# Ledger of designs, part 5: designed miniproteins, single chains, continued (2)

Each design is a single chain, and the fold is of that chain. pLDDT is the mean over its residues in the fold that is shown.

## One batch from the design tools (miniprotein)

Design m4140
Fold by ESMFold2-Fast:
Structure m4140 (fold): chain A 62 residues (1-62)
Amino acid sequence: GTPISKEKLELIKKNVDYLLGGLTKEAREAILKNPPKTLQDLFDIPGITPSQALVLAAFLKS
């Protein structure tokens, strides 16, 4: 899949609570401790919804 840059991963970690409504504690902790390496990995985050994964993918494609 398309790799996520280190800079964009840091932006997600900093802004995840702003970007995603209804984010579970499990999904938030998974993003912070084992951040996704590719766009496909966003959909494999424990506790994430498909809509939340799509929001993150859209943010990363901008």
Scores: mean pLDDT 77

Design m4141
Fold by ESMFold2-Fast:
Structure m4141 (fold): chain A 73 residues (1-73)
Amino acid sequence: DLLEKLLKELEKRRKTLETVMENGLRDSIEQRQTVYGLPPPAPEEVERRREQGRKAVEESLKVEQERELKKLE
């Protein structure tokens, strides 16, 4: 039960963090245009930032999962 609950919470957290990352990316691009009057970044730059964001989410979740698993020991 505790392990199943932990895995479900981590899955929900992954989806939440991915949503936050996508919103942050969008807001960053919007601020670049509205605050600094700069053109939007190239599609390749946007994809690179999205990939880096996903890797950061994965690393964060891995650390959190390891921490929570130690508590169940």
Scores: mean pLDDT 78

Design m4142
Fold by ESMFold2-Fast:
Structure m4142 (fold): chain A 62 residues (1-62)
Amino acid sequence: MIEEIEKEYNEKLQKLSDEYRARLAAATTPEEREQVRRDFLKKANEIHDEYLKKIEEAKKKL
């Protein structure tokens, strides 16, 4: 189960990074690019925090 959690986490981050690059390339102003970066950072941190909690919970059950 832990390996599955790690795999999903990495896949989500890779997909988020790809989406981020696409959105960033589509942004035409510095303000839009800054907003895209902030949004990406927030989402990445949320995904990471959720991942860490799941891993910790799984390890405690083992």
Scores: mean pLDDT 80

Design m4143
Fold by ESMFold2-Fast:
Structure m4143 (fold): chain A 93 residues (1-93)
Amino acid sequence: NKEDTFFKKLEELSTKLLQASTFEERFKVAEEIVNLIKNYLKSVPVEQHESILDKVSERLTNTIQSIPNVDDRENIGEYIRDTLILFLQEIVP
């Protein structure tokens, strides 16, 4: 099941994001999360995007809110949100 594999990988990366000891390490994991989401959305029909993004948004919001450092939380959250918004503007009319 491709969707189950995707969410399992997202969970693994979310764990790595929280375990990162520096902002630079955390940012690299955030880039991997964004790339995972972009690649998965490109691999599925557009009609499934809204359902997938709702589930992704819920999980990512919970993960980002669990980042102990406030500055990291704000910067990582903003990076992920802004990057995904820009991507969606390119693939949705």
Scores: mean pLDDT 84

Design m4144
Fold by ESMFold2-Fast:
Structure m4144 (fold): chain A 71 residues (1-71)
Amino acid sequence: EMEILREAVLAIAKKDLERAYELFPQIKDPTMQLNIAKAFIEAGELEKAKEIRDLIKDPQVREIIDKLLAE
């Protein structure tokens, strides 16, 4: 739903990773899932980023995250 996506955008913008992680299970949009994973990678929270990657069902998004984690 649009409200959850709006909250996720705000959490990422504020670098509120705890809120972004809390919202993640409710997010079905692959682009938003990727944006949350990128936010964790940029913050250096690599283990949580890997956990997020494992919850993502879109193989293309998972591949992008794996490449970012390998850097």
Scores: mean pLDDT 80

Design m4145
Fold by ESMFold2-Fast:
Structure m4145 (fold): chain A 81 residues (1-81)
Amino acid sequence: MIEKTRPDPEVAREVAEEGVKEKNVAKVSAGMLLLAASGRIDTAYFYLGKFYETEGDLEKAREFLQKAAELGSEEAKKELA
């Protein structure tokens, strides 16, 4: 019998943040999926937005940061201000 346990959102956030720093899209994607599975969709969109900023895609970065802010990401709200 599989016991349903949510992923640790802190570990998920660290994976996403490392992906952004390394410019590793696969690592960012993995971190985002873990954050979404843990209910932290706001933080997932924030790190996706930061990843696109590092790639120079400012339009996508802004779109994802706006979604993160709408979902309650305080860090995304600060980034957009």
Scores: mean pLDDT 76

Design m4146
Fold by ESMFold2-Fast:
Structure m4146 (fold): chain A 79 residues (1-79)
Amino acid sequence: VDYFINAYKLDLILRENGLEEQRDKIVKLRKEMIEAVKNGDYEKAQELRKEIVKILNEAKEKVPDWAKPIIDQIISELS
């Protein structure tokens, strides 16, 4: 539940900063990660988490300084 709430908050931050493409990619990867976990493919889920973290680090360079700590917190929750 908390993961979805934090993901929704991230989606809003990315949208407000003109990063809709990155937001859409993260949403897709998150759905694929959930399906991998449901199918018992934990190795695939771990790789998808790493891909999300990479996109978040790239997005962090394009957001205002006040939003960077929020992205860092989300990265730490996924790592």
Scores: mean pLDDT 77

Design m4147
Fold by ESMFold2-Fast:
Structure m4147 (fold): chain A 107 residues (1-107)
Amino acid sequence: SEEEEWIKRLKEAGFDEDFARAAVRVLNLLKEKGYITDEQAKEAIEALEKASPVELDTYRALALMLAHVEGLPLEYVDEIAVLIFLKSKGYITDEQYKELLEEIKKR
């Protein structure tokens, strides 16, 4: 499946499986909602593959802080980190980002 191909690509780029699966879940959710196209999702995967470990660790730290401050479930920290990354690169809007955080909060 496309999902397993993306997971494989991210793992080959040095991501752990949990983060790779979180990234694919977020991109599929964004496509399902019509917020991004299939081409934009592919571009986002390529951008994640090119991200430095320091940049990703920064987004994970920000996600953990945000989860603690906003009362988001800690099990979704990797998904939140992906959302912060996608917003920072302009793949999603500030409004879409806030809506998705509220959906995670209700899980």
Scores: mean pLDDT 83

Design m4148
Fold by ESMFold2-Fast:
Structure m4148 (fold): chain A 82 residues (1-82)
Amino acid sequence: SPYGEAAAEGARRAKGADEVTARLAHSGWETQKTPGGAGVAAAGAIGLSNGGTHDQVMRGAEKGLRAPSPEEAARAAAEGAT
């Protein structure tokens, strides 16, 4: 889906992210179909992949929810999660 692709792209832009985190973000999106959901999925994938802290995941989710488009939501959330 375009939102899944946006989540993957967002994850790739995060500091230290790799193709694995992008694939996890895409997969996580399949359970959510809203623009904000793409950002949350990207943050969750980054957090999981990096063994991230609760704070990193929360920052990512907050940024994703504020973004005006799915692509921007995924990118902002991924950046906040790292």
Scores: mean pLDDT 61

Design m4149
Fold by ESMFold2-Fast:
Structure m4149 (fold): chain A 98 residues (1-98)
Amino acid sequence: SITVTQTPESLTVPEGGTATLTGTASATGAAIVGLSWVKEGERGLPPRATLELPSATTSVLTISDVRAEDSGVYYKIATAADGSVAVGAGTKLTVVPA
């Protein structure tokens, strides 16, 4: 099975600030082969988002110059070599007026 953890559970950032979200995955019986981020209800990530993979199991999503439309729930998705997929509990980003 795959376990996905996301930190923080919620994050409030003033407009124009930077949001950093971290997801970590672990699997038993198979290696993690894919890590991705999705925003609830949307097909893609904000255009100012960047991804860093400090390890095969950890991914950091950074959104610079956050705007009101970046508010929402972001999910970490992990895929294992056996084809198993797991989704984290989500990180809620709230962008407040500057």
Scores: mean pLDDT 82

Design m4150
Fold by ESMFold2-Fast:
Structure m4150 (fold): chain A 59 residues (1-59)
Amino acid sequence: MFEKLVEAVKSLGLSEETARKIAELYLADPGISARSLAEATGVSVATASRAKRAIDETL
């Protein structure tokens, strides 16, 4: 599961480190907002929103 989430986020053009951090945060709190993900990882809210969508489509 985790590896699939990392690959889904990485496909958006993010680094492996950033993709891994986003996947870890999502697995710790699946209800996490795109804003909170953006603040924690330094990506834009739009990018965080796309990452959440990619994860939801993978699950």
Scores: mean pLDDT 79

Design m4151
Fold by ESMFold2-Fast:
Structure m4151 (fold): chain A 69 residues (1-69)
Amino acid sequence: AEDEERRRHGLAAAVVAARFGEVAEEERAAAEEAVARMSTEEVIELLREVAAKSSHKAFYEEAIAALEA
């Protein structure tokens, strides 16, 4: 549903922010759009990769659990 897509977009934005940090808006928008087109499984795999490199691991683990539900 539309709400599920919006929720996925929100998580995608969080992943992009964590992975790319401070980037130009145009580059960030393109990355967010690319992640938004990914399947839930692909987003989960990206979140696992980011979690492994992040000091905020719990945040990404919760996001993964939410997407798997």
Scores: mean pLDDT 64

Design m4152
Fold by ESMFold2-Fast:
Structure m4152 (fold): chain A 88 residues (1-88)
Amino acid sequence: MELLAAPSPEVLEALTELLKAFEARDVEAVREAIDRLLEAAGDNVADLEWAKFTLAMLRGIALSSGDEEVARVLAEGVDRLEARLAAL
């Protein structure tokens, strides 16, 4: 079972930017990083699944830390990724 093949270099870079924005708890930077991540993943199912997994994980961390606004933006990102996956 090949769950989540390695993400593309472009998605890895976008995920790194997302992690930096998340660490800073900058809501706008997180939103911008999610936009870049969606652009980098395009219509690649493996990349979209990696992005979705990472956003869901970070949302869980944000909720446990009380960062409700960051968690909300991450949830929006998950919904956007799920919508794109459903359209493929």
Scores: mean pLDDT 82

Design m4153
Fold by ESMFold2-Fast:
Structure m4153 (fold): chain A 83 residues (1-83)
Amino acid sequence: DVEEFNKQLESIIGKDSEFWARFVGAVILELSENPDLANVDKSDIEALQKAIHTIYYNAAKRVGASDEQAKAVGDLASSSIKK
């Protein structure tokens, strides 16, 4: 659920709309700079979770999040991936 995911993200990194625009841009940049992470085998759930964690972790770091916040964002994003 996108609404629930966004609420959890806001609890970690705040509610600034400019911050959100930068964060979305950072996710797009991470995908473009690391195409192999986007082309992971979708049947390998562990590899897909790791790729999503890395993308969101790096995106959060790019917009000035702490290591703790970035890890929490990555964990949140990777936990949304299911079989």
Scores: mean pLDDT 73

Design m4154
Fold by ESMFold2-Fast:
Structure m4154 (fold): chain A 55 residues (1-55)
Amino acid sequence: DLDAKIEELKKRKRELKERMKREKDPVKYAALGVDIAAVDFEIARLEEEKRRARA
């Protein structure tokens, strides 16, 4: 179910953002930013799949 996957990724993104608020290491902070960007890309991909009602 694409909706369930999108919602799980949105939850993961919120968790990563909360970790980022607590991260004191600038290198790890940057890595969390990259992880968030990767999750955003997956959300966009799945939302496009949902809009097309399957590829």
Scores: mean pLDDT 81

Design m4155
Fold by ESMFold2-Fast:
Structure m4155 (fold): chain A 80 residues (1-80)
Amino acid sequence: GWRQLAQQALRLAQQGNVQQASDYLIQAGRQLGDDRVVDISRRIRQSTGGRARNAAISLAQGLLDGDIDGAVRRAERFLG
């Protein structure tokens, strides 16, 4: 389910593999039926550096904590 996708995304993002992490976050967003999660995950994939990594980590953690609204807002804040 989407939780396993978000857990894998968190591990990949922590390892610096932001591109693969974002692909898992896109799939998690699709399973949740939340276009905001899909859209922010696509922006993370197109971004580089520590901001992209921090956005991916924050989004994955927030999804796992059940705070989708907070997760999206924090990820947006990292990306600018």
Scores: mean pLDDT 90

Design m4156
Fold by ESMFold2-Fast:
Structure m4156 (fold): chain A 55 residues (1-55)
Amino acid sequence: MDDIIQAAQDVGQQLRDQLIAAGVPESDAQQIAQQHTQQLIDTLLSTQQAQQQLS
């Protein structure tokens, strides 16, 4: 499970860097990246739990 959280955080960091490079203010880029990271974590954890219930 830690691997999933780490992967989502890495994606969020890359998204933040890309948004800043595209001219988005750092504060806005961080907020957008955090929102996307949280959604990714929630989705991946929900998928993992569903697989455990089916097993």
Scores: mean pLDDT 76

Design m4157
Fold by ESMFold2-Fast:
Structure m4157 (fold): chain A 82 residues (1-82)
Amino acid sequence: AMQEIQRILEEARRELERLVEEYRNASPEEVLKALNELTEEFLARLDALKDRVSQQQYTQAVLELLDMANDALLRLQQKIDE
């Protein structure tokens, strides 16, 4: 279960990196929509595993995912301001 969570978080990191590069010239609205859709997808994948891990492990994984999404948003904001 934890190795599955780790895999999901690693996939999320890779997809967020791809999103940052792909949407570097997109409108702020398109960026926010794409980021929200990707974040919701990975949150749903983590939620599917919540009964197989401790509540603490699940909460930690959700916080890590949200932190990665926030970092991607900040990076995209910097590219828009270029």
Scores: mean pLDDT 80

Design m4158
Fold by ESMFold2-Fast:
Structure m4158 (fold): chain A 77 residues (1-77)
Amino acid sequence: MEEEIRRLEKEKEEEVRRAEEALRAGDRETAREHLYRVAEIHDKLFELTGDPGYAGRAMSILAFVSLEDLEAAIKVA
């Protein structure tokens, strides 16, 4: 479990970096795809830990993406 949490945290950081790079390049569609993956990883972390902070971050990311505010989504990721 701890090893899986550590793996998911690393995968999340990688997806956030890819979203930042895509957004900086003007590729909003690719940035959005990576942000959806970040939200999925937060949901998995919530399922494993029961920590509501993970669920809250997933919801915040999805909310900002739906508002087309990808920079705000990255900041809360």
Scores: mean pLDDT 87

Design m4159
Fold by ESMFold2-Fast:
Structure m4159 (fold): chain A 69 residues (1-69)
Amino acid sequence: MSKEEIRKVFDEALKEAQAEAEKTGLSETEVMQRVVLKIAPYLSEEELVKLGQAKNIEELKKIFDEIFG
């Protein structure tokens, strides 16, 4: 799977999780967990640990951009 394909999965997962948050009241932490779970199969353990350090969606996006550019 290419870097661009993983980025698309991330963007789609974030869009879906945010849409569910608007409808069901998911917390920011739950939104982030859903996104990480969707991309986890495409990441190394080190990359997963780094993403797990995100405290909010903006940090999650920054860390993802650091990993994938």
Scores: mean pLDDT 81

Design m4160
Fold by ESMFold2-Fast:
Structure m4160 (fold): chain A 72 residues (1-72)
Amino acid sequence: VEETAREHIEKARETGSPAHLEVALQLARALANEGKKDEAVKIYREASEVAREFGYTELADQAEAEAKKIEA
């Protein structure tokens, strides 16, 4: 799941498509629900950085907020 989420983040970097970032966020939620919180936080942070690079501010803010909730 973590590897698949990273593949979607890389495709988002290559294509500039927000759809791959949205899938990565869903996979990060699945990781958090499985108790893999550290992996989920890493995916949320990576997705947030890529979203900011392409100007997808709402996706970037959402990913950052989800990572912050898990770290609390």
Scores: mean pLDDT 79

Design m4161
Fold by ESMFold2-Fast:
Structure m4161 (fold): chain A 64 residues (1-64)
Amino acid sequence: SREEALARLTEHLLSLGVDPAKAEAIAEAYLLLHSWDVEAAERAATAEIERARQDPSSTLLPAE
């Protein structure tokens, strides 16, 4: 279901260190972009988060 897809991707993003305030919104955006293909959305979101870890200007990770 869409609820299961959203929950799964949100938990995955949280496990990667994404800001909890942004995780669900990011998960929903990637799921919408990939027509609720969880695997495609997860791959795309993971790539963006890894890019964010290399960019100190990124707001995807929590500010200390």
Scores: mean pLDDT 75

Design m4162
Fold by ESMFold2-Fast:
Structure m4162 (fold): chain A 100 residues (1-100)
Amino acid sequence: LEELRERAIRVVDELAEKGYELAKKSNPEKAEEIKKALDTYRDVAKRAIEQGPEHAPAAIAALEAAKQLMETYVSPEDAKEIGKLADEAIAAVREYVAAA
């Protein structure tokens, strides 16, 4: 269970970090604004995961919002890459909830 929780948090962090990297590449002028939004979604998702399985809907909603944000601001190729990472993060949250 602890390993699943740690994996969920790790993938959420990776999503935010990769999202900022891709934002700097695709939209340098908006990268800091996108980072602020990603950091907000990251914080919401991590807090929800830490609070327990009953808060998973909030974590999933934040991750889906992050995915939609990235799809809007990065290239189609980068959107596909970040979308896979977002889906991996959502799956990790769902696995943690199912095991808890």
Scores: mean pLDDT 83

Design m4163
Fold by ESMFold2-Fast:
Structure m4163 (fold): chain A 72 residues (1-72)
Amino acid sequence: DVDRIAQQIVDYIRQGRVQDARQLMRDFGDRYDQSTRDQILQRTASMITGRDPSSLTPSQSGMIIMDAMSRA
């Protein structure tokens, strides 16, 4: 479930559990196709920024997530 994975990543970042967030991102990279991975990235970035997921590219989403992790 894309929403559950995205929420878990956000929760780990908010808790300062950056290594757990990175591990979860590696795990879904191994488990899901490119389209699903892109959806997880966009949904995660949407939850962090409050922006609509469809307004975010996967590349922008990755940058947002990396920035959030660096500030955690």
Scores: mean pLDDT 84

Design m4164
Fold by ESMFold2-Fast:
Structure m4164 (fold): chain A 77 residues (1-77)
Amino acid sequence: GFPDLSGLTDEQLGKAFAVFDTDGDGTIPASQVPAVLATLGVTLSEAATAALLAMVGGDRVDWATLRRVVDELRRRA
């Protein structure tokens, strides 16, 4: 199944995103999205990781895309 993401706030997600946004350009590598969630205590299964990366569809992700992907994972949990 997918992890429970209902406890994540926009503030928590935004703080973790900012840590990985090393360039300050408002985007992070798509490959780092599982690591962002891991810093928030969310461990993705192989299936959830694959679904997340497929939803991103690119090599980088902005805040709006990250929010959409997290909301989709919440819906599937």
Scores: mean pLDDT 75

Design m4165
Fold by ESMFold2-Fast:
Formats: C-alpha cells, sequence, structure tokens
Structure m4165 (fold): chain A 80 residues (1-80)
C-alpha cells in the first residue's frame, strides 16, 4: 500500500543527516507531476549529487533510500 511505502521511505530517510533528507524530499516533491521514468531519472541524479556533496554517507544507505523513494513514487502514481 502507499502507506507502507511511505513509512518505509520515512524510516530510510531518518538514517540520513537532515540536510540530505531535505534534498531527497525536495526532489520527490519536484517530480510529483512527472512521468515515472522522469521521476526515477531525477532521483538517480539526486543520488549522484548527494554522493559528490556528502562523500561520508555510505552508498549502500543511499541505494536503500533511492529504492524506497522509487517504490513510494510508483505506488503514489497508482493511487486515486
Amino acid sequence: SITDKSIRLHKQLMTLPQDVQDIVNDTIMSVRDSSINDAISSINDTQRSIQQQYPDVPVSVLNSVRNAAIDYIRSQRQQR
């Protein structure tokens, strides 16, 4: 359900510094009216930007957040 995907995304985001959480949330909001493919592309671009600006954040953690964000966006597009 969208609620389960939202909870998972929130829990993953809480493992990140607040600055990084804000960047991810801003990206998700910016793509809410985009196609799924465009949204995924933007999320991937944001992950690369975060890796460059915050090299101390583990890539494995960023991958988990990315996957949770993509799952959330996919579920949100399917809700009416």
Scores: mean pLDDT 82

Design m4166
Fold by ESMFold2-Fast:
Structure m4166 (fold): chain A 95 residues (1-95)
Amino acid sequence: SRLEELVERLRRVQAEANAEPDPERRERLEREAVELLREIVELLPETPKEVLARIFNADKSLFTDEFLEEIKKKFEEEVEELEKARERRRRERAA
């Protein structure tokens, strides 16, 4: 259930960040999204396959250890991209 709550909150925060015109508020939302992604990554290997199947609307047999590592890798890549985008915008504001 905790993973479901985090995934739902992440989707909401990402949508809010994309729609946010205020750069200060957008930065806060992007930071919150990064923190949520980190928590999701940590909980993935500890979550029962039945719960993962429900969250991602997929067959539980798909959630092998290898597949979970691939999902974790993709979420870690999303964190890196968000941090790179934030750094880029920070440099643009400083110019």
Scores: mean pLDDT 74

Design m4167
Fold by ESMFold2-Fast:
Structure m4167 (fold): chain A 88 residues (1-88)
Amino acid sequence: KLEERKERLAERAREKAREVAKNSDKFSDPNAVTALVLIYVGIAVEAEYDPNLTEEDIERLERELEELERNREEIDERARRIREELLE
């Protein structure tokens, strides 16, 4: 049931984007919030609107979504370091 799996992936990605946006004050760097929201939105758009998505593509996007969740704090810290290095 690839279509149901695509719908679940798109909804999970939208939910993660909403979660990150709502908790933006918990992040050390606003650029990390923006980057994560855009990546999650990108995953949702691809899952919802790409008619050529294979089961393999869906599995890849599902893995990317889980990896972003696991590495969220690391992404936030890296964004902060890059910004401080360039601006401070």
Scores: mean pLDDT 79

Design m4168
Fold by ESMFold2-Fast:
Structure m4168 (fold): chain A 118 residues (1-118)
Amino acid sequence: NKEKEEKLKELKEKAKLFPNKEIGEKLIELIDAIEKKDIEKAIKLIDEITDLIEKLEDEYEAAQALGLLYEIVKTSENKELLEHLKKRLEKLTSHKSPAVAALAKRLLEELDKILKSL
């Protein structure tokens, strides 16, 4: 699927430019796992990335990381990855940063619509 491959390439370039190197590297690994159809590794990386987002001091970086994670998982069109991300977004709606919590609620609403169409 050429359009999906082009979107993942775009997201990989954004991940390379991400200020937090650890998160950026894990986002790149997540894209690689999705491209290789390694779903078990992709699930583990979603967990590791969301754990890092919860620990980020900078709420702007946390929000950007969450947005990139969401776009990557959405682009995968993989129901198992989308359902796993939903569980993580539900936890992030209680995040100490109002900006991160609000973003998580918005992404959760969008993800629910996507899952209903699958």
Scores: mean pLDDT 88

Design m4169
Fold by ESMFold2-Fast:
Structure m4169 (fold): chain A 64 residues (1-64)
Amino acid sequence: GEEERIIEEYKKKMRELGLSDDTIKKRIEEIKKNSKSIWQFKAMALADIEEVEYEKEKRRREEE
């Protein structure tokens, strides 16, 4: 279903950002626990990706 597609896109993106499968699994379970709808799940998943991307870029800039 649509939820499974969102989860697969989230996993792919998080792996590209360098997260371990164990960390990704824990993050998905937390999002599932806190989401009340498929729309909220999608919004939370996208926000989590944005946060990880921001932290990665911030660390890269601080190391130059």
Scores: mean pLDDT 80

Design m4170
Fold by ESMFold2-Fast:
Structure m4170 (fold): chain A 86 residues (1-86)
Amino acid sequence: SEEARRALEEARRALEEGNGEEAARKALEAAAALGKSPNLGASMAAGVAALAAAVGIVVGEEEEGARLALEQLERAIEADESGKMA
């Protein structure tokens, strides 16, 4: 949770700086951390976030991919903390 929150915060900072590549990379790090959650909803949302960030990197739209990933990562963190399925 803390590791994922830190990576998510770093991804937001990278987006603010206009560094889409770093933002997508940090979003992938947050998704990897949340993917280890025992909560299925959290791990599924993290998987969707990882896909969004990875696709953004591949097609050269890292900022958009990172933004979409951040939305899913926020849902994953909420699910992980609530102990409920997303």
Scores: mean pLDDT 79

Design m4171
Fold by ESMFold2-Fast:
Structure m4171 (fold): chain A 58 residues (1-58)
Amino acid sequence: TMSPMEATIQMARLLADTTDRILEARRNATSDEEYQRQVRQIRADHIAQVNSIRRQAD
């Protein structure tokens, strides 16, 4: 069980971490296709983590 305030803080941190991962993918990708592939994976991971936080806050 997680408080709404704790969930909000974790969500903000997750957004910051996801943003950093996207910037790193942009820096390291050697092609637009590779960048898009990495971004799709990062977004999938983000959705999974958001669902985990929401489940813990419920």
Scores: mean pLDDT 84

Design m4172
Fold by ESMFold2-Fast:
Order: sequence, then C-alpha cells, then structure tokens
Structure m4172 (fold): chain A 61 residues (1-61)
Amino acid sequence: AIEEIIELLKKTRPELGFEDEKYLKEIAEEIIKNVREVLGLPEDTKLEEILEIIKKSIEEG
C-alpha cells in the first residue's frame, strides 16, 4: 500500500526531488494521515481504500 503511493508520487510529482526510499515513505505516510484527517475516515479504513482516494485526487489535480 505505502509502496504504491510512493510509486504514484514518483510518476505524478517528479519535481519533488526524490532522494531516497525512506524520504518517500515518510511523505507517503504523511499523505495517508492527512487524507484520514481531512475526510474524517475511520481509523480502521484499509490502506487500499485510502490509496484509491489519493489516486483519484492526484489524477484529477
């Protein structure tokens, strides 16, 4: 799940200057937390569902 978000970030936002996998993982985790907080998703929401929301947001933005 997190690896899939990292891959999307690399493809969609190459200008972010990805230096290493640890940095990308931290960004991906922060995005997941932000999406949960902004949309008021329950804590037991699966990462796959959150990933689909992120993908849709990135593709539309």
Scores: mean pLDDT 68

Design m4173
Fold by ESMFold2-Fast:
Structure m4173 (fold): chain A 77 residues (1-77)
Amino acid sequence: DIEKIYEAVLKRAKEVLEKTKSIPELENDRKRMEEAVKQAKELYEKYKEDPSYKDEFLKAMTELARLIREIEKKLKA
């Protein structure tokens, strides 16, 4: 279910952004993630109205998931 995956990824992004808001070293990673969240949200709204946006939306979701993973690795280091 694409909608459930979308909601789960956005929830994880929000949690990571909240955990990292006071870490100056991660500011650039946070800005990139915030832009990826914005793109995923815009493309999800377009996808709901027009299924031709599905591939672009899934690409944006993949990029957001990648950014979440990279910032989580930095938090464990």
Scores: mean pLDDT 86

Design m4174
Fold by ESMFold2-Fast:
Structure m4174 (fold): chain A 78 residues (1-78)
Amino acid sequence: MELTLSAPLPELKAGESATTKLTAKVDPNEQLEITSTSYTASRVDPETGQTVVVTLSNIKFDKEKNVITADLTVTVLE
């Protein structure tokens, strides 16, 4: 499976966010089930002490194109 961003994420400062489209190519011989349409994770950057929140939303499997698409949002908390 190959992951592709529609645009590279910019360098973010505290309080900023950026959104890009994530596309994953799927092997057409694999049977896939999508069990969740969204995912959120957060972590603290050890260098800056800032909390980074990563959200995947609108997760969809397009069987005709054999791709998974999602909206990827990265937010740096102040």
Scores: mean pLDDT 71

Design m4175
Fold by ESMFold2-Fast:
Formats: sequence, C-alpha cells, structure tokens
Structure m4175 (fold): chain A 108 residues (1-108)
Amino acid sequence: SLKEKIKEASKKAKDAIKKGDVSGAIKSIDELTRLGIEAIRKGDVESAKLAINSIVDIAELAAKQGNKEVIEKALESLMEILRASEDKEVILLAIGGVLHTIGLLLDL
C-alpha cells in the first residue's frame, strides 16, 4: 500500500540520519516527496498527511545532529508537497510543517 511505502521510506531516512548518511537521507526524502505527491493526486489525504509528518520527523532528527543540508532538503520537500496540495487539511498541515522546519533552521 502507499501508506506502507511511506513508512518504509521514512524508516530508511531515519536510519540514514542516525548513521550520518546525508546522501541516503536526501534520497529517502525525495522518495517521500514523490509518494506524498502521488497520495495527493489519488485523493489519499491520510497518506499525504503521513508523508508530511514523516518529513517533519526527519527534519527534527537532522536538527539534533546539526545537519543543515538534510533540514533544507526537508523544507524543499514540504514546499513541493504544499504546491501540489488542494485539500484544506493537507495544505494546513504542510504550512505547519514548513514553518516548523524554518524554526529548526533558525535554531541551528
């Protein structure tokens, strides 16, 4: 399922961050972005929200390691999902994720 693919990509991103694998984290964020946009195109609001929340969680983990590049990639990803979004709840969640991720960069 789309939800299972999002969970797998999220786990890969978090594992990459814990190992200091910046390239692996970025690739997994790109996969989460693609899956989030696919969820939006299909009207799968639950999976779209899961992708957004997963990217925010990844940004928080990257902030703990001081990895600005991964946080910036997460911000770019959330902005792309926001631009693709038409559902009010998905839009509001993506805006919240963008603002939170900007806060993480400012506190770095």
Scores: mean pLDDT 91

